# Designs tried in a protein design run: designed miniproteins, single chains, continued (3). Part 83

Each design is a single chain, and the fold is of that chain. pLDDT is the mean over its residues in the fold that is shown.

## One batch from the design tools (miniprotein)

Design m11071
Fold by ESMFold2-Fast:
Structure m11071 (fold): chain A 56 residues (1-56)
Amino acid sequence: SAARAARAAAHAALGAKTAPIGDQLVARVEELEAAGAPREELERAAEEANAALAAL
């Protein structure tokens, strides 16, 4: 159906947007670990990334 095709396209587009966010999160985790940041800072960064994704 057209609705099913539209949903599949939307999910594919979201997936393309989430990949860069994932890469940014990995890079940020590496940066924070190198700086000796505590776990709560890593969790905060992950929560911010997830919140940004949810707002899309």
Scores: mean pLDDT 64

Design m11072
Fold by ESMFold2-Fast:
Structure m11072 (fold): chain A 58 residues (1-58)
Amino acid sequence: GMSQEELFETLTRVMDDLGLSDEEKNKVLKEAEELLRQGASNAEVMTKAMKMMMKLAE
């Protein structure tokens, strides 16, 4: 399973690969932290964050 450390490492790599701005990266990270606070699994957070990152990169 994915650890929280692996989750944030993967999110950072994907955000860099997509060329997101610092503002957009902060928005993604805030949403990921909010989802974790609400009890979402690392896998659910990754799925939702990926959708958000792809939308921001359009």
Scores: mean pLDDT 82

Design m11073
Fold by ESMFold2-Fast:
Structure m11073 (fold): chain A 55 residues (1-55)
Amino acid sequence: SEAEAREYGAKAAAYAEAGDREKARQYGLMSTEAAIEAGLGESGGDRYAARAAAG
């Protein structure tokens, strides 16, 4: 769902800030999946994933 995409994106960003790249990547992917399921498309999820990847 959109709420799940947002929550996973926030967790991905938090782990990235903490230096936990593995968890940041995992939650970033989960955010993208939840965004697709919510009908936001890949572009909606990609923004959260990109933030996680950027550290």
Scores: mean pLDDT 70

Design m11074
Fold by ESMFold2-Fast:
Structure m11074 (fold): chain A 59 residues (1-59)
Amino acid sequence: VDEERVRRLTEEQLRLSSEAIKLAVEVSLNPEDEEARKRLDEVAEEIGRLDRELERERA
């Protein structure tokens, strides 16, 4: 296990998760905000990518 890499990926995931929470709140309050919805989708996809990368490093 590459602990340095796992730490970096975890930090990145935490940062993106924080961003996703903010965007999810904005989308909930203004569902017609296309910009916020698009950004939320992008961030969610990036989080999924990091989750897969972390799984590979821990496996």
Scores: mean pLDDT 80

Design m11075
Fold by ESMFold2-Fast:
Structure m11075 (fold): chain A 104 residues (1-104)
Amino acid sequence: MKVEIVPAEEIYDELSEDLKFLVESLPELDFYIVFIDGEPALVIALGPDGRIRGIALLKELSEEEAELIVEKVIEEFNLSEEEAERLREAMKRIIEAQKKAAAA
């Protein structure tokens, strides 16, 4: 499984209209698209302070895919231990919400 993180501005013309609207609506944030095996999986928004401000799923993620994304994001953005824990907690909540939606 190959995980790649790409700045949204580098592929802006290739983004869906919904993602373009999201990026344009929050100009204070830097957006990144996470790809798994060449498919868009998740959007990450970073604030001007370098903190993760938001995460949005573009596809359903397995626990394994979520863990690989977290590790790659921590490495790519050189996140502090505090920020890494916040990301892990946020991703866990997203996956739990996804499982509940699938069960309903």
Scores: mean pLDDT 78

Design m11076
Fold by ESMFold2-Fast:
Parts: sequence; structure tokens; C-alpha cells
Structure m11076 (fold): chain A 75 residues (1-75)
Amino acid sequence: SAEEAKAYLEKALEALEKGDVETAKAYLRQAIAVSTSAAASAGAGEALRQLEEGNVEGAKKSVRAALEALDAGAT
């Protein structure tokens, strides 16, 4: 659901801000698994890709974009 996806994305962002990349990746995977929003799933997937490339700041931006898309009612 959108609420579950949002909760996992918020936890992923918190983990990234604390430097816990592995915990953030786990939460991003959970967000994708429970998301019914294509925009939120795409943002979470992009964040995972950026983390695998070592781009933590890019990943944070992608997570924030996914959260904004959910708040705007994007599907």
C-alpha cells in the first residue's frame, strides 16, 4: 500500500542519513515490494541503483522524490 511504501521509504532515508547503506537497501526493497505506485517503485529502484554505484546523495534525492510522488497521489 502507499502508506506502507511511504513508511519504508522514510526508514530508508533515515538509514541513509545515518550512513547505514545496507539497512537503507533493505528498506528500499521492502518499499518496492509493497508499493502500488509506479512512480514510488521507480524512485526506490533508482535509489537502490545509486547506492550500488556508491552515490549516497543521489539515492537520498531519489527517495525524497519517491516520497513527494506518494504525497502528491502519484500512481
Scores: mean pLDDT 82

Design m11077
Fold by ESMFold2-Fast:
Structure m11077 (fold): chain A 113 residues (1-113)
Amino acid sequence: SVEEMRALLEETRKRVEELMEKLLEAVKDDPEARKRLEELRKKLEEKFERLLATVAGPLEDFLAELTEVLQTVQDIADLARATGNPEAEALAAQIQTVVGDTAVRLVALRLAA
């Protein structure tokens, strides 16, 4: 249902925010990486809000915004990996797993009649 999709997105958003705070702390001694991750965090928050607005809308709009969220999470993971910091890489991988699992569940909920 639309209510289940909204609840899932809000739970995911909260967990991702907690992981992003840990990721920013892990790169505190790399000012350039921290700045770029803060920019990606803001972009991800914006994309989550857009996705949430599409859960009851047309399927193509929902899938487009879901793709944007997944791409932003990939950008976060690529940046974390580029730092060479194992803790940052592990935290970004957790974000990818959380968002990926949510994406699969959201698509299943959206396509279930």
Scores: mean pLDDT 89

Design m11078
Fold by ESMFold2-Fast:
Structure m11078 (fold): chain A 102 residues (1-102)
Amino acid sequence: SEAKEYIKKAEEYIKQKRYDEALEYLQKALELAEKENDLIAIAEVYELLGKIYEDLGDYEGALALYEKALELYEKVGDESLKPKIEELKKKIEELKKKIAEL
């Protein structure tokens, strides 16, 4: 639950555009999630990192992070994740198009 608490804290900082604080909490969440082998929490951290990079205009960095999150969600193989996987696939294709038009 501590990794998930840090993820929620990071989400609130992202909403406030306080990215330095968000990154600090995402780093703490990632360390805990990796120690626990919680692939869903690891994927959530990479998804939020991708959102930060996208918000900052680093579309290539955001793409790599979203692709990492997608890989982890697909590896879990939980059918409850299908909507999130489809949403991430759409985001990845949108970012690829945006990068190609830069």
Scores: mean pLDDT 88

Design m11079
Fold by ESMFold2-Fast:
Structure m11079 (fold): chain A 60 residues (1-60)
Amino acid sequence: GAEELAKAGGVSPEEAARALGEALRKYAAGEISEEEAIEYISKKTGLSKEQAAELLRLAT
């Protein structure tokens, strides 16, 4: 789940959840693309783009 992915990225589950929530909000509003949302999560959490994409898909 999100906690396991957060541990893999070396960030707290709360920080990972916040990054995901912000990316989802912007994506849903049409402010950013799915690719930009994935990059944002990856940058904020230290996760790979593949792991960030999985997090985003699990939340949608």
Scores: mean pLDDT 74

Design m11080
Fold by ESMFold2-Fast:
Structure m11080 (fold): chain A 65 residues (1-65)
Amino acid sequence: DIRELAERAVERALELLRKGVSPERLRDALAESISEDTARRIVDALVAGDRERATELLAEALERL
């Protein structure tokens, strides 16, 4: 289930940010698999605390792979 995969990935990304991984580093890692624009939007949503938006954007990107 792509949505469950996205929710799990968002939770892990939040954990990495909490542990001190920079937003820039996380964005670069995501951009290896999805577009840079989408990666930026996802990380911006995570930094803003908008977990639902981050999950929606990631699920949409994963459905296109």
Scores: mean pLDDT 83

Design m11081
Fold by ESMFold2-Fast:
Structure m11081 (fold): chain A 68 residues (1-68)
Amino acid sequence: SSAEAIKELYEEYSKDPRIKVTLEGEDKLILETTLSVPEIVGLALRIIGDYPDLEVKIEGNKIIVSAK
């Protein structure tokens, strides 16, 4: 489910010191990063590839993940 996918992403990326992870309800995740632009794009593409039922948006240094 989208909620389970978002929880898995929260648990995975909360361990990375370059990423501040914020969960908004059960359906939206915000990854605030100190990563470079190519690294942010690469991470967003990985998330879309692994979880095609999730919507991913890049906003500056942030990656916004939500249920479709």
Scores: mean pLDDT 84

Design m11082
Fold by ESMFold2-Fast:
Structure m11082 (fold): chain A 87 residues (1-87)
Amino acid sequence: MEELKEELRRAGEEAMQGAKDVLNQAIKASKEGNLKEAERLSVAAMMLATAAQVAFDLAGDKEGSQRARELADEINKKTTEAIEKAK
């Protein structure tokens, strides 16, 4: 169980970083006027943030889980604002 918890924490951190990278790509796509790609990348970023939250929850990492939720909220705000500005 302890080894699995450590693997889940690592998976959560990797998913968090992936979500941030994909969020940056979504914002770039919206600025370039590629709204379909921006929407697709926004969904991918949210899926990664959700995966991070689940991984941290399963690991018993409350701080990691909270960071993942905050990232999901940030992704939703930033992608919504970027896509609306590009319309």
Scores: mean pLDDT 86

Design m11083
Fold by ESMFold2-Fast:
Structure m11083 (fold): chain A 56 residues (1-56)
Amino acid sequence: SSKRKQELVSRGVGVALRGIGEGVDLILKDPSKEEEGKKLAEEGRKEAKKLFEEAE
């Protein structure tokens, strides 16, 4: 298999985890920012999806 495909999958996982972590941290510091934290997690998931699609 292509080394590039493995690298794309690894980066996708990293991007998703970072977005979730930043969203959670924001909500823990200020619970009124739940919607903002949710958007950070969603952005990470969308970016990960693009990388996973590229890996095919």
Scores: mean pLDDT 79

Design m11084
Fold by ESMFold2-Fast:
Structure m11084 (fold): chain A 87 residues (1-87)
Amino acid sequence: MKEKAEELREQGKELFKKGKYEEAIEKYEEAIKLNPEDAESWTNLGEAYFNLGKYEESIEYYEKALKLDPNNFRARTILSAAKLILK
């Protein structure tokens, strides 16, 4: 259900804005289960893991986002930063 996935993504985004990254991740994971083609949910998941200092997981999720939307400049930029940190 697309509408339910979008609601879950917005709930995750609000939790992210409050610094509740682990709770935001749970909402983004639920959104992805309902709509696995939503590049924005994958990007948001990668960003939440990046903020938790989990750079390897962040890279994996940004790569999934870019596979779905290769023109996602935000995901590409942060992916480059995460890879640089792990060097």
Scores: mean pLDDT 82

Design m11085
Fold by ESMFold2-Fast:
Structure m11085 (fold): chain A 61 residues (1-61)
Amino acid sequence: DAESIRRMAEALGVSPATVRRRLIEGTFTDEQIEVMARALGVSPETVRRIIEARRALAAEA
């Protein structure tokens, strides 16, 4: 999880804290999702599911 966030941050050129905030907000473009998917070695669909799971977790809190 922390490693995945670090890789996403490096791929997007932002801090890990910024990635965590944007995951909760769901404010990623399709382009950014594809970049993150490539960095993690997963499909863009998997990245979208991670974003949705993070938003659901934030909504439960």
Scores: mean pLDDT 75

Design m11086
Fold by ESMFold2-Fast:
Structure m11086 (fold): chain A 78 residues (1-78)
Amino acid sequence: AARAEAEALVAEGVRLASERRYEEAAQKFIEAARLFEALGDYAAASNAYRLAGGLYRKLGRHEEAEEAFRRADELAAR
């Protein structure tokens, strides 16, 4: 259930990004990342944080982008 929920959030984020709804897409990727992290899937969580970071950077939200990339790098080192 939780993994399917996280995967659905990633799919929704991709759809929102294709519609140029970047802030909403970034939020969906952050939600997915938190669920993957709770599942111990650090690789999937890292990837989701990277997707969110790229979108926040595109939006000029530099502090949120930096935090997302920092979290992604931290999880990728595990």
Scores: mean pLDDT 89

Design m11087
Fold by ESMFold2-Fast:
Structure m11087 (fold): chain A 78 residues (1-78)
Amino acid sequence: EDFDRLIEAGERAIEEARAAKDPFERDVWLTLAEIQLAIAEKHRDKLTPEQVERIDRLRAEVDRLNAELAPEIKAFDA
């Protein structure tokens, strides 16, 4: 399977999340990125070392953006 496409789709979802001003739209894009990266991660044994490092970096970025988003979602409920 073309794992580079899944990784690229994850990268695009992260870029869309960064561009989104609406916290809920940002959450949707981050969730999509998590799903795409999780699918690639499920096949980790078939990935190149470079693809593994790329996925690990993107997952760290998703975690960072989710941490930044959590206060925004909480503020929206208030």
Scores: mean pLDDT 78

Design m11088
Fold by ESMFold2-Fast:
Structure m11088 (fold): chain A 62 residues (1-62)
Amino acid sequence: SKIDEEEIEKVREELSAEEMEILKEIAKKEGIPLEDILERLASMDEEGRKDLMEKMKIYLKK
């Protein structure tokens, strides 16, 4: 649960422009800060990040 700013910054750098746009749309649709979504991704392992990203892509289709 301790996520430092360096881990969040790495997630920002690893995300593509398209993935970042998906996260911004989710943040706007759910009314939550983008930073909270990035912190959640930073707290996950690589497999968890891929699973969450896939679910977010599906969610935006609705």
Scores: mean pLDDT 75

Design m11089
Fold by ESMFold2-Fast:
Structure m11089 (fold): chain A 72 residues (1-72)
Amino acid sequence: MEEELRELEEIARRGEELYKELEKLGISKEDIERILKELREKIPTIQSLEDGAELLRLTLELLEKLLKEKKE
């Protein structure tokens, strides 16, 4: 639990930094929410995961990948 809490704090910090970078590139909060909704609908098994830290980490990785694709 202690390590899981630390992971969640790191993920939250990364998410906030990523959110600011996405905003600077003209990607709105609404765009991010839409992307997350589409990803959740495509991957229903993610909603059944017990490890919230793993779910958030995967979500951040997907957002980072999309950010790179937008730059290319």
Scores: mean pLDDT 63

Design m11090
Fold by ESMFold2-Fast:
Structure m11090 (fold): chain A 66 residues (1-66)
Amino acid sequence: TDSIISQSRQNYDQTRQQTDSVGPQSQDFYDSSGNSYNSAQSGSNDIGIISNNDMSGGYQTVQNLL
């Protein structure tokens, strides 16, 4: 059991380092800029366009729900 957890955790860390994105940078969008902080895009310009659209859509959905 612990062996599987250790392997999964290692893969998680590897993905973050290799992908050069997106976990912590996309956490809070109410930072300095207000409600649409683009910090996630600043690190991943190549992928940022598509990811940014998904984030914008998702955020708007949450805002309407609330």
Scores: mean pLDDT 46

Design m11091
Fold by ESMFold2-Fast:
Order: sequence, then structure tokens, then C-alpha cells
Structure m11091 (fold): chain A 69 residues (1-69)
Amino acid sequence: SALLRAEVEAALANRDAILSQFTDPELRARAEALLAELEAAYAAGDYEAAMRKLTELEVLLLEEAVRRL
């Protein structure tokens, strides 16, 4: 869908802002890998794989938020 593509494009455009939310270097490295996989899936036109990587990134952001509490 156009909305999914917009969300993927927004995540890639805001890569630095997303990565700056990770204070844990291990979680940041995993986020970097997920963003690279997201970019590769999007470039390949595999929007289903891109959505899965976006979901994994959202889960990782939640893990970072919980660890900061």
C-alpha cells in the first residue's frame, strides 16, 4: 500500500534520528542491521519483507525504551 511505502521511506529518511534513540551499543548495532535490511528489501521491491523489518525495528525500539526504565 502507499501508506506502507511512505512509512518505509520515512524510516529510511530518518535513519540517524532512529539510531540516536539507542544508547545501548548492541541494540544500536542490531537497529543498523535492520535498517540496512529494510533498505535492501525496499530497493528490491519486496514490500512484505520491508514491513517485517520495519516491525522488527519497532520491537527493538520498544526494547531500548524498556531498558532505559
Scores: mean pLDDT 82

Design m11092
Fold by ESMFold2-Fast:
Formats: sequence, structure tokens, C-alpha cells
Structure m11092 (fold): chain A 75 residues (1-75)
Amino acid sequence: MLAENARRAAEEGREAAELLEKQGLLEAAELYRRAAEYFEKAAEAAEAGDLEKAKEYAEEGAKLAEEGNRILEAA
């Protein structure tokens, strides 16, 4: 399930980044895009059986997504 959850988070992050880019919110879009990249790496690590790396990548993705959300709330 970690791989499935990470893959879903990556898809959601990419979708959010695309919508934000269309609105001209480029800084938030970049953060969500990078978050999606880390969630994708987390899914790959989980599928390879490296659960420790998968968790580390997922945590980095979550931090970037949180920063993106913080920027949007302050805008």
C-alpha cells in the first residue's frame, strides 16, 4: 500500500501543479511538482522493497507540498 499511496500522491501533486501553473502561481506549482517527483521516487523505492528510502522520499514530498500550501494560504 505504501507504493499505491505514493503513486496517488504523485498524481495529485502533478495535477495541482498544472492547475497552479495555468493560474500563474508558478512558485507553488514548482513546489507541488517537486513534491510529486519525490512521491514518485517513494513509490519506486517501495516497489523495489526499500521501505526506508520510500518513507524518506514520501516525507520530503510531504514537506514540499506543505510549503506549497503555505505559500498559497499567504498569497
Scores: mean pLDDT 83

Design m11093
Fold by ESMFold2-Fast:
Structure m11093 (fold): chain A 78 residues (1-78)
Amino acid sequence: GAEEFEKKLIDEDHVKMVLAMYDSELRQSGYKNSVLLTNRGFVYYKLGNYQQSIDDFQRSLELDPNNEKAKQNLAKVK
């Protein structure tokens, strides 16, 4: 579940694999996948990369203004 995913995000090797997967899928979509942008933004937030996190959440909301997870996470990083 989401809680297990959040715990795994603290593992360095897992974080690298997750970012590589999101980067690959986002390139394929032309950076037009709101859910993947939200997920990558959350990983950047956990790493302390706040600018990349904000950029991903904002783009996610440009694509899907009803993405509640992106709204909630953007509020946390601001």
Scores: mean pLDDT 77

Design m11094
Fold by ESMFold2-Fast:
Structure m11094 (fold): chain A 60 residues (1-60)
Amino acid sequence: AVEQLEERIKKLEENIEKLKKWRELARKAGDERAVAVLDRAIENLEAQIEELKKRIAKLS
């Protein structure tokens, strides 16, 4: 159970890194709307990671 949650967190962290790279490309292209959308997506994934960490803490 804990191992599955840790694996999910790792996958989410990898997705955040990809989104950060896309955000940097959008920023360099001057696409302010894309930057805003990517910022929100990153925030949502970070919130999901925090929720999973809370679940791990309750199981440990």
Scores: mean pLDDT 85

Design m11095
Fold by ESMFold2-Fast:
Structure m11095 (fold): chain A 66 residues (1-66)
Amino acid sequence: LELPLDATREEQLAHLRRLIEYMEKVDPELAKKLRSLLEKIESTGFMTGEQAREFAELLRKARELA
């Protein structure tokens, strides 16, 4: 997910990690997919359009379940 907002990357990642931790209680498989994509983003320092779409879709599903 490309972050065009001025919120710090660390703050946004902290929020994502907390959501993933919650999702481990509700849907561990979805949590694993989110963690995997987050690791890929952190490794490359950016995200492709396909990865951004996939990540946004998984986040939306996680929020619906939360």
Scores: mean pLDDT 68

Design m11096
Fold by ESMFold2-Fast:
Formats: C-alpha cells, structure tokens, sequence
Structure m11096 (fold): chain A 65 residues (1-65)
C-alpha cells in the first residue's frame, strides 16, 4: 500500500519511489538487483543496505496479505 511505502521511506530517510522500486524488484523475483539497490541507497543515506532490504521485504509481505 502507498501508506506503508510512505512510512518506510520516512523511517529509512529514502524516497517513496526508491522503496517502491525495491518492492517491485522483489515482487518480480529480482533479488540480486534489489540487494544492489538497497546497498546503494544505504551508502547514500547512511543506513545499512540490509535494513533497507528487510524493510522492502516486509512491505511486500504486507501488500500480499
């Protein structure tokens, strides 16, 4: 949902579009590209790429329920 994307983006300090792109990559099964993007966002915003990746996984899980 757009609400979950906005909350995660604010908490991580990244754009809503970046979180949305991560969720769509994971939904498409592109886990390697999703991990690379999460790492890039982490370096840019001073957050662990692992933390960003996990947040995107949680959003995808919630959107599918």
Amino acid sequence: SDLLLRIAAKDLGVSVGAVRRLVRLLEAGNEEEARRLADQLGKKHGVSGETIYRAAREILRAERE
Scores: mean pLDDT 83

Design m11097
Fold by ESMFold2-Fast:
Structure m11097 (fold): chain A 65 residues (1-65)
Amino acid sequence: SELEKMVREASVLSTAAMIRASVDGDEEALKKIKELNDKIDEAIKNNDKKELEKAVKELIEEVRR
């Protein structure tokens, strides 16, 4: 489904961003990525597609920094 695809893309993006932040020693970025992953998990539990899309977009924005 489209929702499953979005979740998988978010997972790949956060994993890549965490690896990059770890290599750079960027503890602030690691904390932000964790917060965004928590938001994604909560949106899935609540079956809230709008909140899920919002959290995924925020994650993409953070990894672009």
Scores: mean pLDDT 79

Design m11098
Fold by ESMFold2-Fast:
Structure m11098 (fold): chain A 80 residues (1-80)
Amino acid sequence: MTVEDGIKLYKEGVELYKQGKYEEAARLFEKAGDIFKDKNPELAIEAYVLAARAYRELGDRKRALEFQNKAMELYKKLVK
């Protein structure tokens, strides 16, 4: 998958999030983040943060924390 594929998934996730389809949005944000993490870690951080937010809207605190941690670990690597 290319970065362009990840951007498409991210945009679809944003539209689903706006519609209140948080579970579907979270899955697309996770997939986009996984695509971005090697070539565009900044976009991966944004995608994982939105996945965490979507899981918070669902009341899934465990998954929200997991994606928040994924974003934080990528952020730590960028600051070095």
Scores: mean pLDDT 85

Design m11099
Fold by ESMFold2-Fast:
Structure m11099 (fold): chain A 62 residues (1-62)
Amino acid sequence: GSMEEAAREFARRLLQGLADLIKSHFPEAKSELEEVDEFTFRLTTTVNGETYVLTLDTRLLL
């Protein structure tokens, strides 16, 4: 429905914004945003040889 669509779009923008913020503070950072499924997004960021993973399930925000 429209609420689920809005939640997915919000999640994409939130994680992309976070990736951009990380890059602004750590220019060497490499970020990948992945849509794992209809409800799950994953942001993977690698900086200085260390990898950080944030997983967001949009159903937990509704």
Scores: mean pLDDT 83

Design m11100
Fold by ESMFold2-Fast:
Structure m11100 (fold): chain A 101 residues (1-101)
Amino acid sequence: MEQTEALKAVLDSEAALYVGAAHMALREDLDNEENRAVAARLLERARRLGAVSAKQAAGIRLVLGSEIPIVKTELSEEAKKLREEVRERMERLIEEARREL
């Protein structure tokens, strides 16, 4: 799978961004009740926006880390920039959801 295409697919999909943001919040602290509430809110928004494709799911895993074998391979400079852009967007969604709690 093309790394740049997978990351662009996430940026082009609000549903994928919300799903990724929810998983990012849970990774911070699984035992934190606020993080679970934030994740639930983000997932409910994703559900209303639509389904996440396999390509978008791959892009989310690339941002979130080690579950993709590709994490052992050096990313292109373009893919690194896109990954940081996706991460920043996901972090903003987490903060927005926190403000609404």
Scores: mean pLDDT 75

Design m11101
Fold by ESMFold2-Fast:
Structure m11101 (fold): chain A 85 residues (1-85)
Amino acid sequence: MLEEAQRQLEELDEEALELGKRLVEALEAGDYAEAARELARIAEILREGAEILRRAGAPQEVVDGTLALAEGYAALAAELAAKAA
């Protein structure tokens, strides 16, 4: 379970890294709509990671922390989307 969870988390981490690069590019271009979209996708990846951690038996504090981080990115995505409108 732990080994399988680590593999899945590494795969999600690679996706998040690529989205992070696109996020920086969008922010530098002033494309808040695209930046909001990338942040929302990162938040989704974090929620998936939290579920993997929960199923793998990670401490509740780690799961809760990951979900809190996802909520933060989702809130920032909503703020940037509002600025784009």
Scores: mean pLDDT 83

Design m11102
Fold by ESMFold2-Fast:
Structure m11102 (fold): chain A 89 residues (1-89)
Amino acid sequence: MEKLKELVKIYEEIIKENPNDPRAYLALGRAYLELGDYEKAIEYFEKAVKLSDSPVLKAEAYRLMSEAYQKLGDTEKAEQYRKEAESLA
């Protein structure tokens, strides 16, 4: 979808200017998840977790990582990140 690809470009530019914005990484991860690029989505969610001290943002990132791993068929990692998300809620 052209709109999602445009959104990816916008967040990639935001990250170039603000490389420590965890919300931009979370948003970029979501866009890749919707595009079906689950491995890139996971990379961006991991970056969002690393840059954030917010339990709410970390929980959301772990929940989305669990979803991405489930889509990849990695049920062990999906369960791991589901539990990480629940521990922060």
Scores: mean pLDDT 84

Design m11103
Fold by ESMFold2-Fast:
Structure m11103 (fold): chain A 60 residues (1-60)
Amino acid sequence: HMTPQQIADRVSLRLAEHANDKEKAIEVLKEGIEEARKHNTPQAERIISALEKAIEALKK
């Protein structure tokens, strides 16, 4: 399993690769949330919250 920081870094990189594809960007964020949910740490909870807010911003 990836650490919470590695999840955040991977999501950032994959978002950059799909900058012009809103649907793919949302998919990447959802995958990051599911990976973070496998961790029971406050850092993982913060990452999940940040990724959820990013999805809402993209839907705006």
Scores: mean pLDDT 77

Design m11104
Fold by ESMFold2-Fast:
Structure m11104 (fold): chain A 95 residues (1-95)
Amino acid sequence: DEAEKLYEKGIELYSKKDYEKAIEYFKKALELDPSKAGILNYLIGLAYYKLKDYEKAIESFEKSLEEAKKNKDEALIARAEENIEKAKKKLEEEK
């Protein structure tokens, strides 16, 4: 599965702290398999958070939250809400 390979490459890049390339691969995986939008937007949000792009992190987590609610994925809803709150706190701290 091509989408799965792109996803796995994104995870590998994230683990190596290559967050910009991880985002690129997660976006490619999302293009091929929109059904994974919940988890992929969550991972894109985590990568933006690591890059300290908190505004884009919030946007990505909000997209993840919308998809998680459609899929009734209670675990992902909770994770997305928690990370939105953490990213918002970082924007307030932004010193």
Scores: mean pLDDT 89

Design m11105
Fold by ESMFold2-Fast:
Structure m11105 (fold): chain A 86 residues (1-86)
Amino acid sequence: DQEFLDQTKQQLTQQAQLAIELGKTSGPGAAELVMEQARKAAEEAAAKYPKMAADILAAASQQEEQVRQATAQWLADNLQQAAAKR
């Protein structure tokens, strides 16, 4: 059902945003834990709905990549800000 896929994508997006914010406040390990739980939930949903499995897993991978890129960018920006203050 397309509605379930759309709802799952929205939930994954919200979890990605939470992971990014927790990564900034509690460190990258906290972001990794949130995304690990999101990935396991996506794998369970894909197992239940095999006709949507590819779409669910693709959405989960996309959000995981966005969190990884945002965390890397945040770390790079912090390093550049520290250098600029010297």
Scores: mean pLDDT 76

Design m11106
Fold by ESMFold2-Fast:
Structure m11106 (fold): chain A 94 residues (1-94)
Amino acid sequence: DEVLQRINKLAEETAEKLKKLGETSLTAEDLIGLAVQILLKRRNFYLPSGEVVDLEKDSPENIAKALAKEYGIKSKESIEIITNFIKEVKELAK
């Protein structure tokens, strides 16, 4: 699946950008899991804490902020990197 190959590469590149900023808690595998739910048009995404994110109604920025809060990521630059990942996945899901 060409879309899944693109998502795997995008998740790996995103995780490497986060590592360069010292953010190691959010892995490529975590990003792939989120991306697969977006591709499947799932609405409710459950975080490990039990908080729910609406993948259809919530903006990419709000999804990224929820994920960042879960993983202890506080920098605006890291949240922007996660936001851009979610935006690109949503474009692939169209």
Scores: mean pLDDT 85

Design m11107
Fold by ESMFold2-Fast:
Structure m11107 (fold): chain A 62 residues (1-62)
Amino acid sequence: SAEEFLKKAREALEKGDVEKAIQYIYKALQLDPNNEEAKKLYDRIKESAPDRKQELDEIAKK
């Protein structure tokens, strides 16, 4: 489920693994494109790692 992938994304962020967090957010959005938790994590990564914005923009457009 999307919720399970978002849980894994949060765990990856706690560990400092931004790349894995982005991958899990991508999987969550594939299952539920309107997921509010995914949007919240998207904003969180955008604020803390602006250099990763290009990867997040690619996810949002797929």
Scores: mean pLDDT 73

Design m11108
Fold by ESMFold2-Fast:
Order: C-alpha cells, then structure tokens, then sequence
Structure m11108 (fold): chain A 60 residues (1-60)
C-alpha cells in the first residue's frame, strides 16, 4: 500500500476536492498529485481527497 503520514497541524478544506484534517490524524497517501498536494485517505474518517503536503509528516 501507500505511505502512512500524520497531520502536524489542523487543515480546513478550501476546495471541493480537498479534505479537512486535524492535528495527529493518520492518513494513507494514495498518490502524489503535485509538489504541494497529495491525494490521501484518512484512516480515522475514511474520507479521500487532496491535502497540502506541508501539513503532513511521515510516521517513523
């Protein structure tokens, strides 16, 4: 599967293709869309959408 990441801070979706995330939320990266965005699935809510990559860190 994809990489597992964690939200480092809260993000509110600004576009219909984005999802909102909370600090500490875990997500599965499905696809890297561009240098600023990934398509991810929240492992807590099940929602799928775009998230800014700067809001995410790899789970080490």
Amino acid sequence: GGRIVRAVKDYKAKKPDEISIKKGETLLILEVVDEEHVKAQSLETGKVGLVPIEYLEEVT
Scores: mean pLDDT 83

